# Designed miniproteins, single chains, continued (3): the designs that were tried, part 26

Each design is a single chain, and the fold is of that chain. pLDDT is the mean over its residues in the fold that is shown.

## One batch from the design tools (miniprotein)

Design m8878
Fold by ESMFold2-Fast:
Structure m8878 (fold): chain A 83 residues (1-83)
Amino acid sequence: SPLEKQIQDLKKQFDQLAAEFEEALRAGDLATARAQVQQMEQIYEQMKRLTEESGSKEAYRTLVIMGMRYIGMVAGLLVAERR
């Protein structure tokens, strides 16, 4: 369905940004890591809107998992910036 494709596309984009974020953190490239976090926030907001508009359980599940991952990555960036 169009909804399933939208969910999978947003998941794929988020996963790619998360992988790039982890590589940037390992390399000490905090500027790139910060940029990836900002892009992930935008994907999260798109997923939130899709969840609200669709009422989909699959969209809601994806949103919750994305939110948890996003919070963890923000925390990791803050720790890296202080060390």
Scores: mean pLDDT 88

Design m8879
Fold by ESMFold2-Fast:
Structure m8879 (fold): chain A 65 residues (1-65)
Amino acid sequence: MTISTAVAAMIHAMMGDREGALELIREMAERGASVETLREVVNVLAKHDPELAKEAEEILKPLEE
């Protein structure tokens, strides 16, 4: 399930662990999370850390092709 991973990514972002947050988003994508789910996570991260959200968008770009 992606819910726990999404929450973990947000916690990592709040704690300043950008690498951990991005890694969890990549794991969600690799495990077949929908683009919609990934976009929701990125939108939440954008409110907390816009730079992290931009980096996360790079993960989504190949999936949105």
Scores: mean pLDDT 74

Design m8880
Fold by ESMFold2-Fast:
Structure m8880 (fold): chain A 63 residues (1-63)
Amino acid sequence: SEAEEAAERANRAAALAAASGDEKQAKIGMQYGREAGRAFEAGDAEKAREFAEKAELASQMAL
């Protein structure tokens, strides 16, 4: 489902942010990864995608 795919994307982005060593972006990515997972469990594809995009932004801001 779109919500499941978004949650998977968010978790991957959170992992990339964590691997970067940027603690601030790692925490932001992890938070949005969890929110995307909760949105998936609730069946909310729109919210899951929103949180995935925010997690991906955190991974991009991580150096």
Scores: mean pLDDT 85

Design m8881
Fold by ESMFold2-Fast:
Structure m8881 (fold): chain A 77 residues (1-77)
Amino acid sequence: SAEELEELLRLGTLQALYLLIKKVGRPVSARELAEATGASQSTVSRLLKRLEEEGLVKRIPGNPPLYELTEKGREAA
C-alpha cells in the first residue's frame, strides 16, 4: 500500500540522515540537514527525535538546537 511504501521511504530517510550526520562530524541544525537531504525541517526534526531516543544522536540546547552523534552513534554500523 501507499502507507507501507511511505514507511519504507521514511526508514531509508532515517538511515540517510544518520549517515549524513556521521559524515559532517560536527554539530548541525535540523535546517542544514533538511537542505542537504531535501526533506522538510519537520520530517528531519521528527527523525532526529527517533535517533535521540535510540541514543545515536544528542541534542545540544540552543536557538536553533544542534545535533551530533553520540559515541554509540559513531560506532553504529
Scores: mean pLDDT 77

Design m8882
Fold by ESMFold2-Fast:
Structure m8882 (fold): chain A 103 residues (1-103)
Amino acid sequence: SALDKLLEAIKNVDIEEFKKYFEELLKERPLTLEELEEIINTLIETFLSKNPTEEQKKKFMELIEKLVEIVLPNIPSGSTEIPEELIPEVEKILLEMIELTKE
């Protein structure tokens, strides 16, 4: 699936493949909260596997906090889908998390 390929791109810290499969995933259906949680969990695990510094961990946590603040208040009650209008900002934060993992 496009999600499986996206998660592999994260594990490989491959920004080009991440962008490709994120676009493919979004073309077929709206991004779900469950899919976003899987993406974030894979990013966290990959980032921690690189033995980041305390400063890098702080920056990564700040990115997670920004993502939560953008997403959670804007999900309609009873919905499991991320609003389309939030996708560009969500993608930007996810890309910043991958860039931090490359350092």
Scores: mean pLDDT 85

Design m8883
Fold by ESMFold2-Fast:
Structure m8883 (fold): chain A 75 residues (1-75)
Amino acid sequence: MSEEELWKEVTRSLAIMAAALAKRIYPEVKEAADRLIQAIVDGNYEEARKAADEMEKGGAKSIADTVKRLIDELE
């Protein structure tokens, strides 16, 4: 695996872990976090950004902002 490919896999894992953590801490963003995780797994980064926006509206602003930056690294 190249260092670039490894970094992208680490970045994907971090975004998924952040969403999973947000889901446990902020119950109101659970649906949006589940949608975000699925979108990242599917490589649908447009839908992942929309789900992150919903997480921000649900109160998980700092985590949503972090996840959006991680998604930018994957594009």
Scores: mean pLDDT 81

Design m8884
Fold by ESMFold2-Fast:
Structure m8884 (fold): chain A 71 residues (1-71)
Amino acid sequence: MGSDEEIKEAVEKAAEKANLSEEDKENLIKGALAAKEGNSEEAAKLAAPSLEKLSAEKAAEVTGEVLGALS
């Protein structure tokens, strides 16, 4: 799995490409770090509101970038 720094960078880039707010970007970073720790429920809770603002295509792109950084 990627380091915390690699995960933060990947999520930040994905959020910026999706034109998400700074608040949404911060919540996605926290969610990705929670997923790395094995806390999938907290990760989903933090990520869901931001992903809901995106189209299905953009949400899939952001999710793919985060999962790539976690592997």
Scores: mean pLDDT 77

Design m8885
Fold by ESMFold2-Fast:
Structure m8885 (fold): chain A 75 residues (1-75)
Amino acid sequence: STCDNLIDTARSYLSQGKPKAAVDVLSKLETNCPQKSGRLLGEYALGRLPDNFFVKLAKGDPQAVEMALKILENP
């Protein structure tokens, strides 16, 4: 699916040491895959992600990108 392709592309960029490129791909999930994007918001709202998670993610923090990808890759 388009959503899985975007997630796979972001994982590939993170594996290449390009976390900012991974985040740029993940930003497309809000438009194309709102259910997947909503999963990250849900985990944050439940207190399961660190404070300022989305700020770190937007800056391309590799640990934040890894956390996002692990959540998005789960069924």
Scores: mean pLDDT 81

Design m8886
Fold by ESMFold2-Fast:
Parts: sequence; C-alpha cells; structure tokens
Structure m8886 (fold): chain A 85 residues (1-85)
Amino acid sequence: MKVYSEKELIEGLKEILGLSEEQAKKIYNWDKEFAQKLYNLMKEKKLSVDEAFEVITAERTAGLSPVAAAIVKIEFDLVKELVEK
C-alpha cells in the first residue's frame, strides 16, 4: 500500500469523491488508515467507492466476533452515506 500525506489524501478524496475540503478532512480524522486504504484502492486499483468499501469492510471484519463485525459494518455504512450523494 502506498502511503500518502494528509494533504495528498484530502486533495485526492476531494477530487475522486467530489467532496468538500471539510468532508474530506472529517473522513481523514475519523480513521486515517481507512482514508489511506480507500484512496489506494480507488486510485491504484481503480475500484469504485462501493467496491473499495466492500474490500475494506471484509478486511476489517475478518476474524472478529459477530458483535465486533456488526459494529464495524454500522460505522462503515454511516461513512458511506457521508460520501454518497
């Protein structure tokens, strides 16, 4: 995975998702590793937002208890609603 700076991630998320600077910063500050992974999947692997979220959700829920997996899925659904317009 390529490591992007805060500035590169914010600008990249603005461009690729059509977000405002404030919304891109909210995603970055919510989970920096998530922001890195999302941008890498969309930029490097050319995945859609839906495909990228599916990959990250699968990785983050792997090996978790059903309760822990459900919490992660709920958090990701809320973030996905923020980025989809």
Scores: mean pLDDT 79

Design m8887
Fold by ESMFold2-Fast:
Structure m8887 (fold): chain A 66 residues (1-66)
Amino acid sequence: SLSKKLTELGEKYYKEGNYELASRYYMRSLSIDPNNKESIENAKKLVEENPDVTMQSMLEVARQQR
């Protein structure tokens, strides 16, 4: 599914240390399937480990969805 593919892209960027891009892909995955357990768990981990970068990325995505 598209949601799964977006989660996998988020994981790829997380492994590369690009937490901003990783959070964007996790958020996009959740916008398509808000019950995607893997995306929820990965997003929680990212927020817990990288709060400053994650907040900045979430604000940017929110602006684009208006």
Scores: mean pLDDT 73

Design m8888
Fold by ESMFold2-Fast:
Structure m8888 (fold): chain A 100 residues (1-100)
Amino acid sequence: SLREEMEKLRKEIEEKEKEISKLEKEIDNMIKNNAPKDDIIKKLKEAIKKHDELMDKYIELEKLAVEANDLETSMEAGSRFTAAAAQRVSYQRQLAKLEE
């Protein structure tokens, strides 16, 4: 059902958000501790990929929420998408500087 698909997506989103939070802490610690450039590049690429996956899930959740006439979930998904997109851009800028 539509509600079961939304619940499955919410669980996948929660798991991905936890993975990203852990990865972001790892990247911050690596930068703070002057880790090797190549290691930071690898983690930034991983972070960008995980944000892409998270953004795709928010788009899917928003579409299902609209079909379900669930305005609260639709608005939440849109807001979280915008935040994820902003963080992705931040990591892309960091990556570009390191690859110069």
Scores: mean pLDDT 89

Design m8889
Fold by ESMFold2-Fast:
Structure m8889 (fold): chain A 82 residues (1-82)
Amino acid sequence: SEEELKKLREKMIDDWFAALDRDGDGTITKEELKEWYEGMGFELSDEEIDQLLAYLSPDGSGTVTREELKKRIDEEEKKRKE
């Protein structure tokens, strides 16, 4: 059901955010995001990380909150619905 998919999505976001936000402060910095990808074996350029941060946090803060991440994923899911 849609409610089950929403809960699964929220769980994935929570798990992903927890992996990135090692300090538990509720924000993801450029450094934390880069370190997470490096830990996964991916080499991302500073430009690629900057583009990702700009997409996830359009307010120009240079950090991503859990709420902003949830909002972006929710908006992308809505675009895929008929």
Scores: mean pLDDT 68

Design m8890
Fold by ESMFold2-Fast:
Structure m8890 (fold): chain A 55 residues (1-55)
Amino acid sequence: MEKVEATTKKVLEQLKKMGIEYDEKHVENIVREELEKGASESGAQAKAIYEILKK
């Protein structure tokens, strides 16, 4: 499984458990950008959750 897909899936599962509304494409884009910048999978996951929750 590609890192972007695996990390995105983990973020979506966490957001679903919290009952938070999300756009899957938006989450995937945040994860992709963070991984491209050299962030770890856990770092990309944390950033994506933070960006979704702050709105």
Scores: mean pLDDT 78

Design m8891
Fold by ESMFold2-Fast:
Order: sequence, then C-alpha cells, then structure tokens
Structure m8891 (fold): chain A 64 residues (1-64)
Amino acid sequence: MTPQEKIKELKEMVDNKSPLVDIARKLANVAIDLGIPMDQVSDLVRLTTIDPYEAVKRLEELAK
C-alpha cells in the first residue's frame, strides 16, 4: 500500500471512530515510511491522543 493510500485509510479510521491507539500506531508507521524525523513522529502520535483528525491532517501536509 502506498503512503497516500495509508493516509486515506487513517482518515477513514478517524471518521469511523476507531480506537485512538490503532490510529496512533498506523499514523506512526506511515510517518516513519515517509521519512519524517522521529521528534515530529512523536509529536504527531501525542497529537493523535488529543485530536486525531488534526494529527492526520498534519501528516497529510508533511506527505506533500
């Protein structure tokens, strides 16, 4: 699955109210696959527990 397809899946998980731990795991894996620095990955994972929608949006911006 491409990183873009994984981001789409993350958006669907957020829309479907999936468990935050599952969203955070998938988001971290996508960010690592995209070569995002580990400090930013940690920030995105933390943001996922507060606002998963915003975390996925941030990841999508970094993926462009």
Scores: mean pLDDT 80

Design m8892
Fold by ESMFold2-Fast:
Structure m8892 (fold): chain A 74 residues (1-74)
Amino acid sequence: MTPQDVLDSFKDGVDFLIKQAERDGRPEAAEKIRELGKKGIEELKKMIKNGEDVSTIEGFAQRRLSELGRIRAE
């Protein structure tokens, strides 16, 4: 998996969680996921630009998606 693949998967995951939160009738959760997802994308782009290893990038993305999933579940 390339760093770009990780970023693309993260973007897809964020979009999926936003749509699920909206379908659940939770617009406040959807907005929080959107904001934190946007910040996560910014950080992932910086990590990629700085030449961080794929494992570090994957670990960050996994932790952030787990956090967003918790927000959707609450």
Scores: mean pLDDT 84

Design m8893
Fold by ESMFold2-Fast:
Structure m8893 (fold): chain A 91 residues (1-91)
Amino acid sequence: LEGKRIVLVAGSEELAEEIRKELESNKELLKGAEVTIIVAGGVLDEEKAKELAEKIIALKPDLVGLPEREYMTDEAFKVLRDKLKAAGIRG
């Protein structure tokens, strides 16, 4: 993962903290990767998903981890998935 940019989306600040701890415990596997964590702060609807997708695309990541399904409506998931794929970003 050297030189790869990774964006991880957490549904809450508590989940973001768990992700940070997991990244620290796996730092050898992530050596040289640039990891950005974004906090969704609740359930994403279609409009919030569009805003989040644009923010992620602007960061030009190679990989994206989306939040758990409980943090997205069906429309939000579709918007994020489709926009990120159109931008050539792997999920």
Scores: mean pLDDT 78

Design m8894
Fold by ESMFold2-Fast:
Structure m8894 (fold): chain A 68 residues (1-68)
Amino acid sequence: SARYEEMERLYESLGEEKKEELEKWAAEKQPEFEARLAAAKSDEEKQALLEEALEELMRKLKELKEEQ
């Protein structure tokens, strides 16, 4: 998918320090995401949460890239 390929390219373009920052940010976000996913009643709701998480990840990747 185009989004996955763009995310992979952005991630690979990050320096070591920014990759570590991304990992810490993702770890902080994980409990909230898992709680929301567990509360979802349907596959459609779960898919919407996954899409939201991917959009948030893309925004963070672009932010970290701009900070370099």
Scores: mean pLDDT 83

Design m8895
Fold by ESMFold2-Fast:
Structure m8895 (fold): chain A 68 residues (1-68)
Amino acid sequence: MEVIIYPGGSLSEVNDQLSLIPELKSKGYKVIVVTKETGRMSVMPYLSWSQVAKMFEDAGADEVIYLP
C-alpha cells in the first residue's frame, strides 16, 4: 500500500511529516512525496523545494513526484 505526503508550508509541519516516515516504512508502506505547487516553498524563504525533497529522501521516502 502507498502513502502520499504533500509537504507542509512550515518547517514544523515538514518535521512532523519526516518523523512519520520511519513508522510508515516499518508498517510496510511505500512512501511517495508529491508537491502540487512549486510556489509553496516561498513561505519558507530559507528552504528550497530541492532541499525539502532531499530531507524526505534522506528520511526514507521511496519516491518524490513533481506536479507542474
Scores: mean pLDDT 72

Design m8896
Fold by ESMFold2-Fast:
Structure m8896 (fold): chain A 92 residues (1-92)
Amino acid sequence: PTQEEIDAEVIEALGEIAAAILLNDYRKGRITPEEAKEWAVRFVERLIELGKKLGLPDAARRAADIIVQAFEESGLTEVAEAVRKKADELLA
């Protein structure tokens, strides 16, 4: 793999880890769906801003898509939609 491929995989893994942490906290009753939405949107905003600065906007888009899919699969559709909307705004 190239260094760019490694860097992209790290960004995608960060998205997967963030979704896993927030979904675990939600399932344990530690956070509400509204709190999960706030944290997921904040994370995606930071991830996309950093990804753009690193010249890896496509990796940041894929990381956001991973987060969207994880929340949709878990029935948190409003969280998934908020993340998708934020990613679309920042990557337009």
Scores: mean pLDDT 87

Design m8897
Fold by ESMFold2-Fast:
Structure m8897 (fold): chain A 95 residues (1-95)
Amino acid sequence: SREEIIERLKKLIERLRELLETGATKEEVKELIEEAIKIVREAGKLGIIPVETAIGYILRLIGLQIELELNPDADPLEVVKRLLEILEELLKLLE
């Protein structure tokens, strides 16, 4: 349901905010991006957001994964900040 997607996004946002305080590994951030992709994919499949919107968010999230994989200088906390911005943007679309 839409309410379930909103709850999952809010929980993920809370986890990301905690990582900004405690620090994060690349592995932890990769897992959170994978979780975000699953949430967006499900929202698109359920028609909660348009398919084109879901594709756009998934591509942005995959871009963050590629950044962590290919850029040896990638700061996991900067990726957490960018992921948080994407998820907060998506949450506003659902509210």
Scores: mean pLDDT 88

Design m8898
Fold by ESMFold2-Fast:
Structure m8898 (fold): chain A 86 residues (1-86)
Amino acid sequence: SLSEKMKEALKKAYEMTKEHIEKVIEESTDPVVVALAKKELEELEKLYEEFLKKEFKTIDEVREAIRKLARNSDIEKAEEILKEEL
């Protein structure tokens, strides 16, 4: 269903960003960078949970949610997820 495809696209965007943040936490030697990355991970998890509970009315709202989960820093990968899943 379209709903399942939307959930899969959101999950892929969430997991991609989570993996990137976790890598920063693992590889960074700067305790300030690690602390900020941990806070960013908590905010990402909260945002993802909010999107999972949201009723999306349009495909553009789903695209915006995916871009927010991808942090707008990798628009091309976000668009790939959208094309593959939606």
Scores: mean pLDDT 76

Design m8899
Fold by ESMFold2-Fast:
Structure m8899 (fold): chain A 84 residues (1-84)
Amino acid sequence: MVEEPVPRTPLERLLEQLAVVAEMMGRRDLAERLLAGDLDAAIEVVEMVLESIEQAIASQGETPQLRRNKAVLEEELELLRRHR
């Protein structure tokens, strides 16, 4: 069977991705809120990951990898805030 799935929006993909991250962090409460479409939970998870990257930059300096990861997460945070 060939079925073309409806493409998920960037926001829907981000929420599902962040739910996996939240569950990996032991924050099942945030993962459940994310799957319910709670943008405040999504913002919290992105901010937690950004804090981790900022700590890495502070300890080892800004690498091209860390700069890229930070930029992607900042773009995701702006997307979430725009839909909030």
Scores: mean pLDDT 76

Design m8900
Fold by ESMFold2-Fast:
Parts: sequence; structure tokens; C-alpha cells
Structure m8900 (fold): chain A 65 residues (1-65)
Amino acid sequence: KLEQSILMFLAMAEGEDLGVVAKVRFEGDTLYVEVEDEEAGKRIEKILTEAGKKYGLKVEVKYLP
């Protein structure tokens, strides 16, 4: 349920920034995101960290080579 709400939020964000997201997983209180672009990954991390504060979630972003 909470994961679906976060995915809806991501869909509302700038699609170009989210287009490089390769994988999203929610486990416990942490949202794990893997991105294929380091620069976009940094922007996504900031966006998700702000959203996470609202939902009491932590965010971990990993950059793929």
C-alpha cells in the first residue's frame, strides 16, 4: 500500500529524471532505488529523501555503471 503511494508520487515527478530508474524496492522502512545515470540518480535521491520524510521512510540510491 505505502509502496504503491510512493510509485504514484514517482509517476507524478519529472518523467525524464525517473526514466533512468532501473529498479525500485521497498523493504521495511527503506526505499531502495537503482539508477543507470549518476547525475539523475542524485536528483532522484533528493526528491525521494524529501518524500520519505513525509512518510517516515529512508532512501538508498545505488548508481549502476
Scores: mean pLDDT 64

Design m8901
Fold by ESMFold2-Fast:
Structure m8901 (fold): chain A 58 residues (1-58)
Amino acid sequence: MELKKEAVEAALKGDASSYTGSMIRLVGLEIEGKASREDVKETLEAVKKAIEERKKKE
């Protein structure tokens, strides 16, 4: 899923505006029935993991 990749890359770079934007877009797709709740959950978990990796390298 492209939004998942974009959100993870942004989180690894510490770009909060970019990963937040990707998450908002994904939630919008879920509301419209074009993405599943599992897609949202999986992306959120990947972003959380990327944030932890970013903090570890600071």
Scores: mean pLDDT 75

Design m8902
Fold by ESMFold2-Fast:
Structure m8902 (fold): chain A 70 residues (1-70)
Amino acid sequence: MLSDEELLEMGRRLAEKARAASAISPVSRRIALHELTEVLGMSEEEAERILEGRESDETLLRVGRALAAQ
């Protein structure tokens, strides 16, 4: 079982990759949004906050838990 610290780190790494992808092209941004919403079950608003760098630690923990559940 992953610790909260490991889950937070996992969430941060995903958020960084999503932001990097969204900066490449509109198509890459659309793919990043789709992965956050459809694959990880996030709302569109939460996904947009991640891409804007406005996510909370609670959101990062939820992302890490969603990744660990895959």
Scores: mean pLDDT 78

Design m8903
Fold by ESMFold2-Fast:
Structure m8903 (fold): chain A 75 residues (1-75)
Amino acid sequence: MELIKKYVEALKAGDFKTAIELEKEIKKKYGLDATDLAILYLHEEEGLSLEEIARIFNIPVSTVRRRLARARRKF
């Protein structure tokens, strides 16, 4: 989860260059989209609601729920 934590922190800081580099690393290591794993991290480690995560990524809460389930299935 260290790599996913760094990705989330880069997004929070607006460091999109670092975020893009970490997306490639995450895809290579886990075979999943960085967004799916970031959603898992924010929900399980930071305790954010699905509605809060939906606002952060500007996506529907139904999409957050689907991506979270996908990430959990793989882990």
Scores: mean pLDDT 80

Design m8904
Fold by ESMFold2-Fast:
Formats: sequence, C-alpha cells, structure tokens
Structure m8904 (fold): chain A 71 residues (1-71)
Amino acid sequence: MDARLDQLIEQLESPDIAVVRKAIEEIAKLSPQLTPQQAERAVTALLAAKERFPEIKDIVDKAIQAIQQAL
C-alpha cells in the first residue's frame, strides 16, 4: 500500500495534467484503505497539485472530501 501511494504522490508532481488527474482519481479510490498518516500525506500532495493546476480544483476538493469522510 505505501509503495502505491508513494507512486501516486510522485505522479501528482508531474508537469502533465493528464497524469495528475489520473493520480487524483486513484488516490480517491484508495481513500477507504488509507491510514491517518497516509491520508495526511495524500491531502498535502493534493493541495500542492491544486496550487499548480487551479483548473483541477473541483477534482482535488472532491478527493480530499472522500479521504476526510473515510477517516
């Protein structure tokens, strides 16, 4: 699980918005399986992606909401 989350967080740092969008969707799907520590790392990375690409704000906000509701 940790290795997969680490890969997705690395993909959130991609300059390719399509890769970033896919990583956001995959993190949202993992939300029920995340530990609180993993959720904190995921939310931090998602917020950084949102600052880099304001056009994905809605997708990021939905992913963060899914993570928070699963905890």
Scores: mean pLDDT 82

Design m8905
Fold by ESMFold2-Fast:
Structure m8905 (fold): chain A 95 residues (1-95)
Amino acid sequence: SQAELDTLSRQIRQVILDSFENSASLDDLIARVGALLDTWPSLSDEEKQLLLDSLRYQVTLVREEEGDKPSDGAIARIEMIVEGGLRLALQRVQA
């Protein structure tokens, strides 16, 4: 449902923000997001892996460009990629 997608997106955003604030390892961030994605019964293993790989790439890029205090724009880019992936998966299940 849209409400479940919105809740999951907010939880993932918070994990990402906390990872930058606490200088958490990339592997810890990916593990925490992966655990959240595992709560979504409609995501395939391939969709989860693709989303996690995309997240890993974008977080690495943001950390390399902006360090531990990324701009709101950089965080918004990461959030859009995650939400976009979840929305595509939701559309597939509802089709």
Scores: mean pLDDT 77

Design m8906
Fold by ESMFold2-Fast:
Structure m8906 (fold): chain A 89 residues (1-89)
Amino acid sequence: GSASRYFWGVRRQVGTTSINGQLLPTYQLRGNDGTIRHLASADLQIGDVIIAVNGQPASTLTNLNIGDSITLTVLRNGQHRQIQATITG
């Protein structure tokens, strides 16, 4: 059922972060339980819904470390996209 599905909403840009010499937008994410995380990515957009992280359930993001490079599966306009990001908070 829907209660077993975890997801993150991309809510707002909170700044920029330098990752490997590139200045990337940093976004605040909110989980459906109210948990907050921050990611830097050139390809994330406000309103994206993160449904998987490294091919695992989106809840996995809560157990990953600041500085980890990750692959996101996002739902955008009804389509799945793969996006690279780095955890910043």
Scores: mean pLDDT 86

Design m8907
Fold by ESMFold2-Fast:
Structure m8907 (fold): chain A 119 residues (1-119)
Amino acid sequence: APVIAPEVVARTLAKIALAAGIRDLGEFIEGSVVIDGKTYHHFPGLTLLLHKLGLDPGKMSDEEIAERIGEALGLSPEEVEALRRFLELITKERLMGRDVLDALGVSEKLLSEAIRRLS
């Protein structure tokens, strides 16, 4: 697969976190969120954003989810591709937390700086 620049990935994930109302990196990676009395793990910021947008990941491909979030957040084509790869690591490769960031070459420092820059 083509290598997506870590800076593009970090910017994309920062936009998702902020759209979900999350500014704390630890909460985005390792936290949990309660929606309608049900607790969710695995990138609670993504789960919150999907819920806010009315998207059902059980009825959609990773590509469809990436395109719908991209439209909602005004993501560039490169950011949509970064999001698609992020989703594939979670759904198909079943990676969690920091392992997803490591696979994408995104350090916690790079992601924190992206969140700060966009805040």
Scores: mean pLDDT 75

Design m8908
Fold by ESMFold2-Fast:
Formats: sequence, C-alpha cells, structure tokens
Structure m8908 (fold): chain A 55 residues (1-55)
Amino acid sequence: SGAEIAAQASALAREYKAGKISEEEYLARVGELLGVPVRSLDEAEDLVVRAVLAE
C-alpha cells in the first residue's frame, strides 16, 4: 500500500541522510521495496512519489 511504501521509504531516506547506509545500498533497498531497478537518487524519489500517489 502507499502508506506502507511511504513509511518504509521515509525510514530508508532517514538512514541514508544520517550516513548509516551508502547511496548504493539506499538505491538497492528502494528498488527492492518498489520491485524495479533504481539507478539514481532522482529516479528513487520519483518512483516512490508515484507509488505513494497510486493509492
């Protein structure tokens, strides 16, 4: 669901901004969450927004 995706994406973004995970790990985890390959921070942000707004 969009709410679940938003919660998980927010948690991942917080970990990344805190320096606890690398950009590569962040992109991999967002890709896993959304079920699609993610190659950049801009793509991750766009795909998360679309997934959240789909509900």
Scores: mean pLDDT 79

Design m8909
Fold by ESMFold2-Fast:
Structure m8909 (fold): chain A 87 residues (1-87)
Amino acid sequence: LSENQQVMIEIAEKYLEELKKNKEKITVEKALKIVEEAIKASKGPFSRRDLLLLATHLMELAKKNNIESEVESAEELVDAVLEKLAS
């Protein structure tokens, strides 16, 4: 994993702990906040591949922790986040 990808994973894990504590679900809006925070922290360009890795890790951790997701797949989450970033 690149340093940028590792930072994204750490941010994702922190947000999942908060979601688990508060019994909240993963929404596109919360995923967007994670991505925005990761971009700010890393100052590096993020490819669709990096976002897909983050989304996959989020969905896997959510499944492991019985956290509900607004979307069915990591790809759907990435596409929704990219649409919001473009607007």
Scores: mean pLDDT 74

Design m8910
Fold by ESMFold2-Fast:
Structure m8910 (fold): chain A 76 residues (1-76)
Amino acid sequence: HMEELKRKLLKEAEDKLAEASKLGSQQTDARIEAAKALIDGDEETAKRLLEKADELYQQKQKKLQEAQALLDQYKS
């Protein structure tokens, strides 16, 4: 049934958005720790934490893109 498929797509999109939210929180935490390292003059630690934040950002963007694809399919 079409209604069954639409509910499944919406649920999967919601799950992807929840995953993206979690990754966003982890990215923010990494950026805060990087800022603390910079204040302490530890540029090496700050660089590693910023690289981690960038990786988390890429993972978040992928989840948001997957959610958007599911929502676009739901609207079709």
Scores: mean pLDDT 87

Design m8911
Fold by ESMFold2-Fast:
Structure m8911 (fold): chain A 106 residues (1-106)
Amino acid sequence: SAEEAAVRAVLRRAIEAAEAALALADGSEAAVRAQGERLRAVAAELRAAVNAATSLSLETLEALGQAIAHLERAARLAAAWSPELRPELREAVRAAIAAAERALAL
């Protein structure tokens, strides 16, 4: 459906944004914060696309919910960025990618 295609398009952009964030985990504070804002934006877009879609399976909704939660956590960690949060940020981003890839495979 058009709604499923929209969700898949946002999921692909979310994976790209998360991969960019993972690459920037050792970057400047400004770069990390900017990527955190992109993660927040794509999480909001994904939530809106999911809310507009009426035909998604429960399994797909659960995977999408996990992807959104991990993206939002990564965005918060990036906004509060410090060197001590780097492992947690990397883990949140990796979890977001895994959940998003699972949702795309369904």
Scores: mean pLDDT 82

Design m8912
Fold by ESMFold2-Fast:
Structure m8912 (fold): chain A 55 residues (1-55)
Amino acid sequence: GRLVSAGTGAEVKESDAGLKVNAETGEEFYVDPYTGEVFRDADKWYEIVLDAINS
């Protein structure tokens, strides 16, 4: 499926977004490569993926 940027609506590859890990807490998060926004909630990134698939 397609991924879309939360800020611009542009198509984003999952690999470009990148799953990152906070070195101190071990929490996983995604970064939007177009806006640089950090997604605090993994569910937010998943909702973007679902929205793209339904388009």
Scores: mean pLDDT 54

Design m8913
Fold by ESMFold2-Fast:
Structure m8913 (fold): chain A 81 residues (1-81)
Amino acid sequence: MTVEELKKKAEEYEKKHQEYLDERDRVIAEGNARAAQSTPEEAARILAETRKEVGRLTNKALSYIAKANLYKKKADELEKK
C-alpha cells in the first residue's frame, strides 16, 4: 500500500470513530432527557437501555480508533523512508 492509501484508510476509520462517538453522545443526551421527564421506574429502565447502547457504541468507536491509529503509524513510518 502507498502512503496515500494508508492515510485514506486512517481517515475513513477516524470518520467512523467520530460518527460512533457523536451517536453515543446523542444517545446519552436523549436518554437523560427522557429519564428526566419519566417516573422513577421508567427512568431506571430508560437509563439501563441507554447504558447498554452506549456500551455497544463505545466498543465500536474503540475498534475504529485502534484501526485508524494502526494505519497512521504505518503511514508515518513509510514517510520517513
Scores: mean pLDDT 85

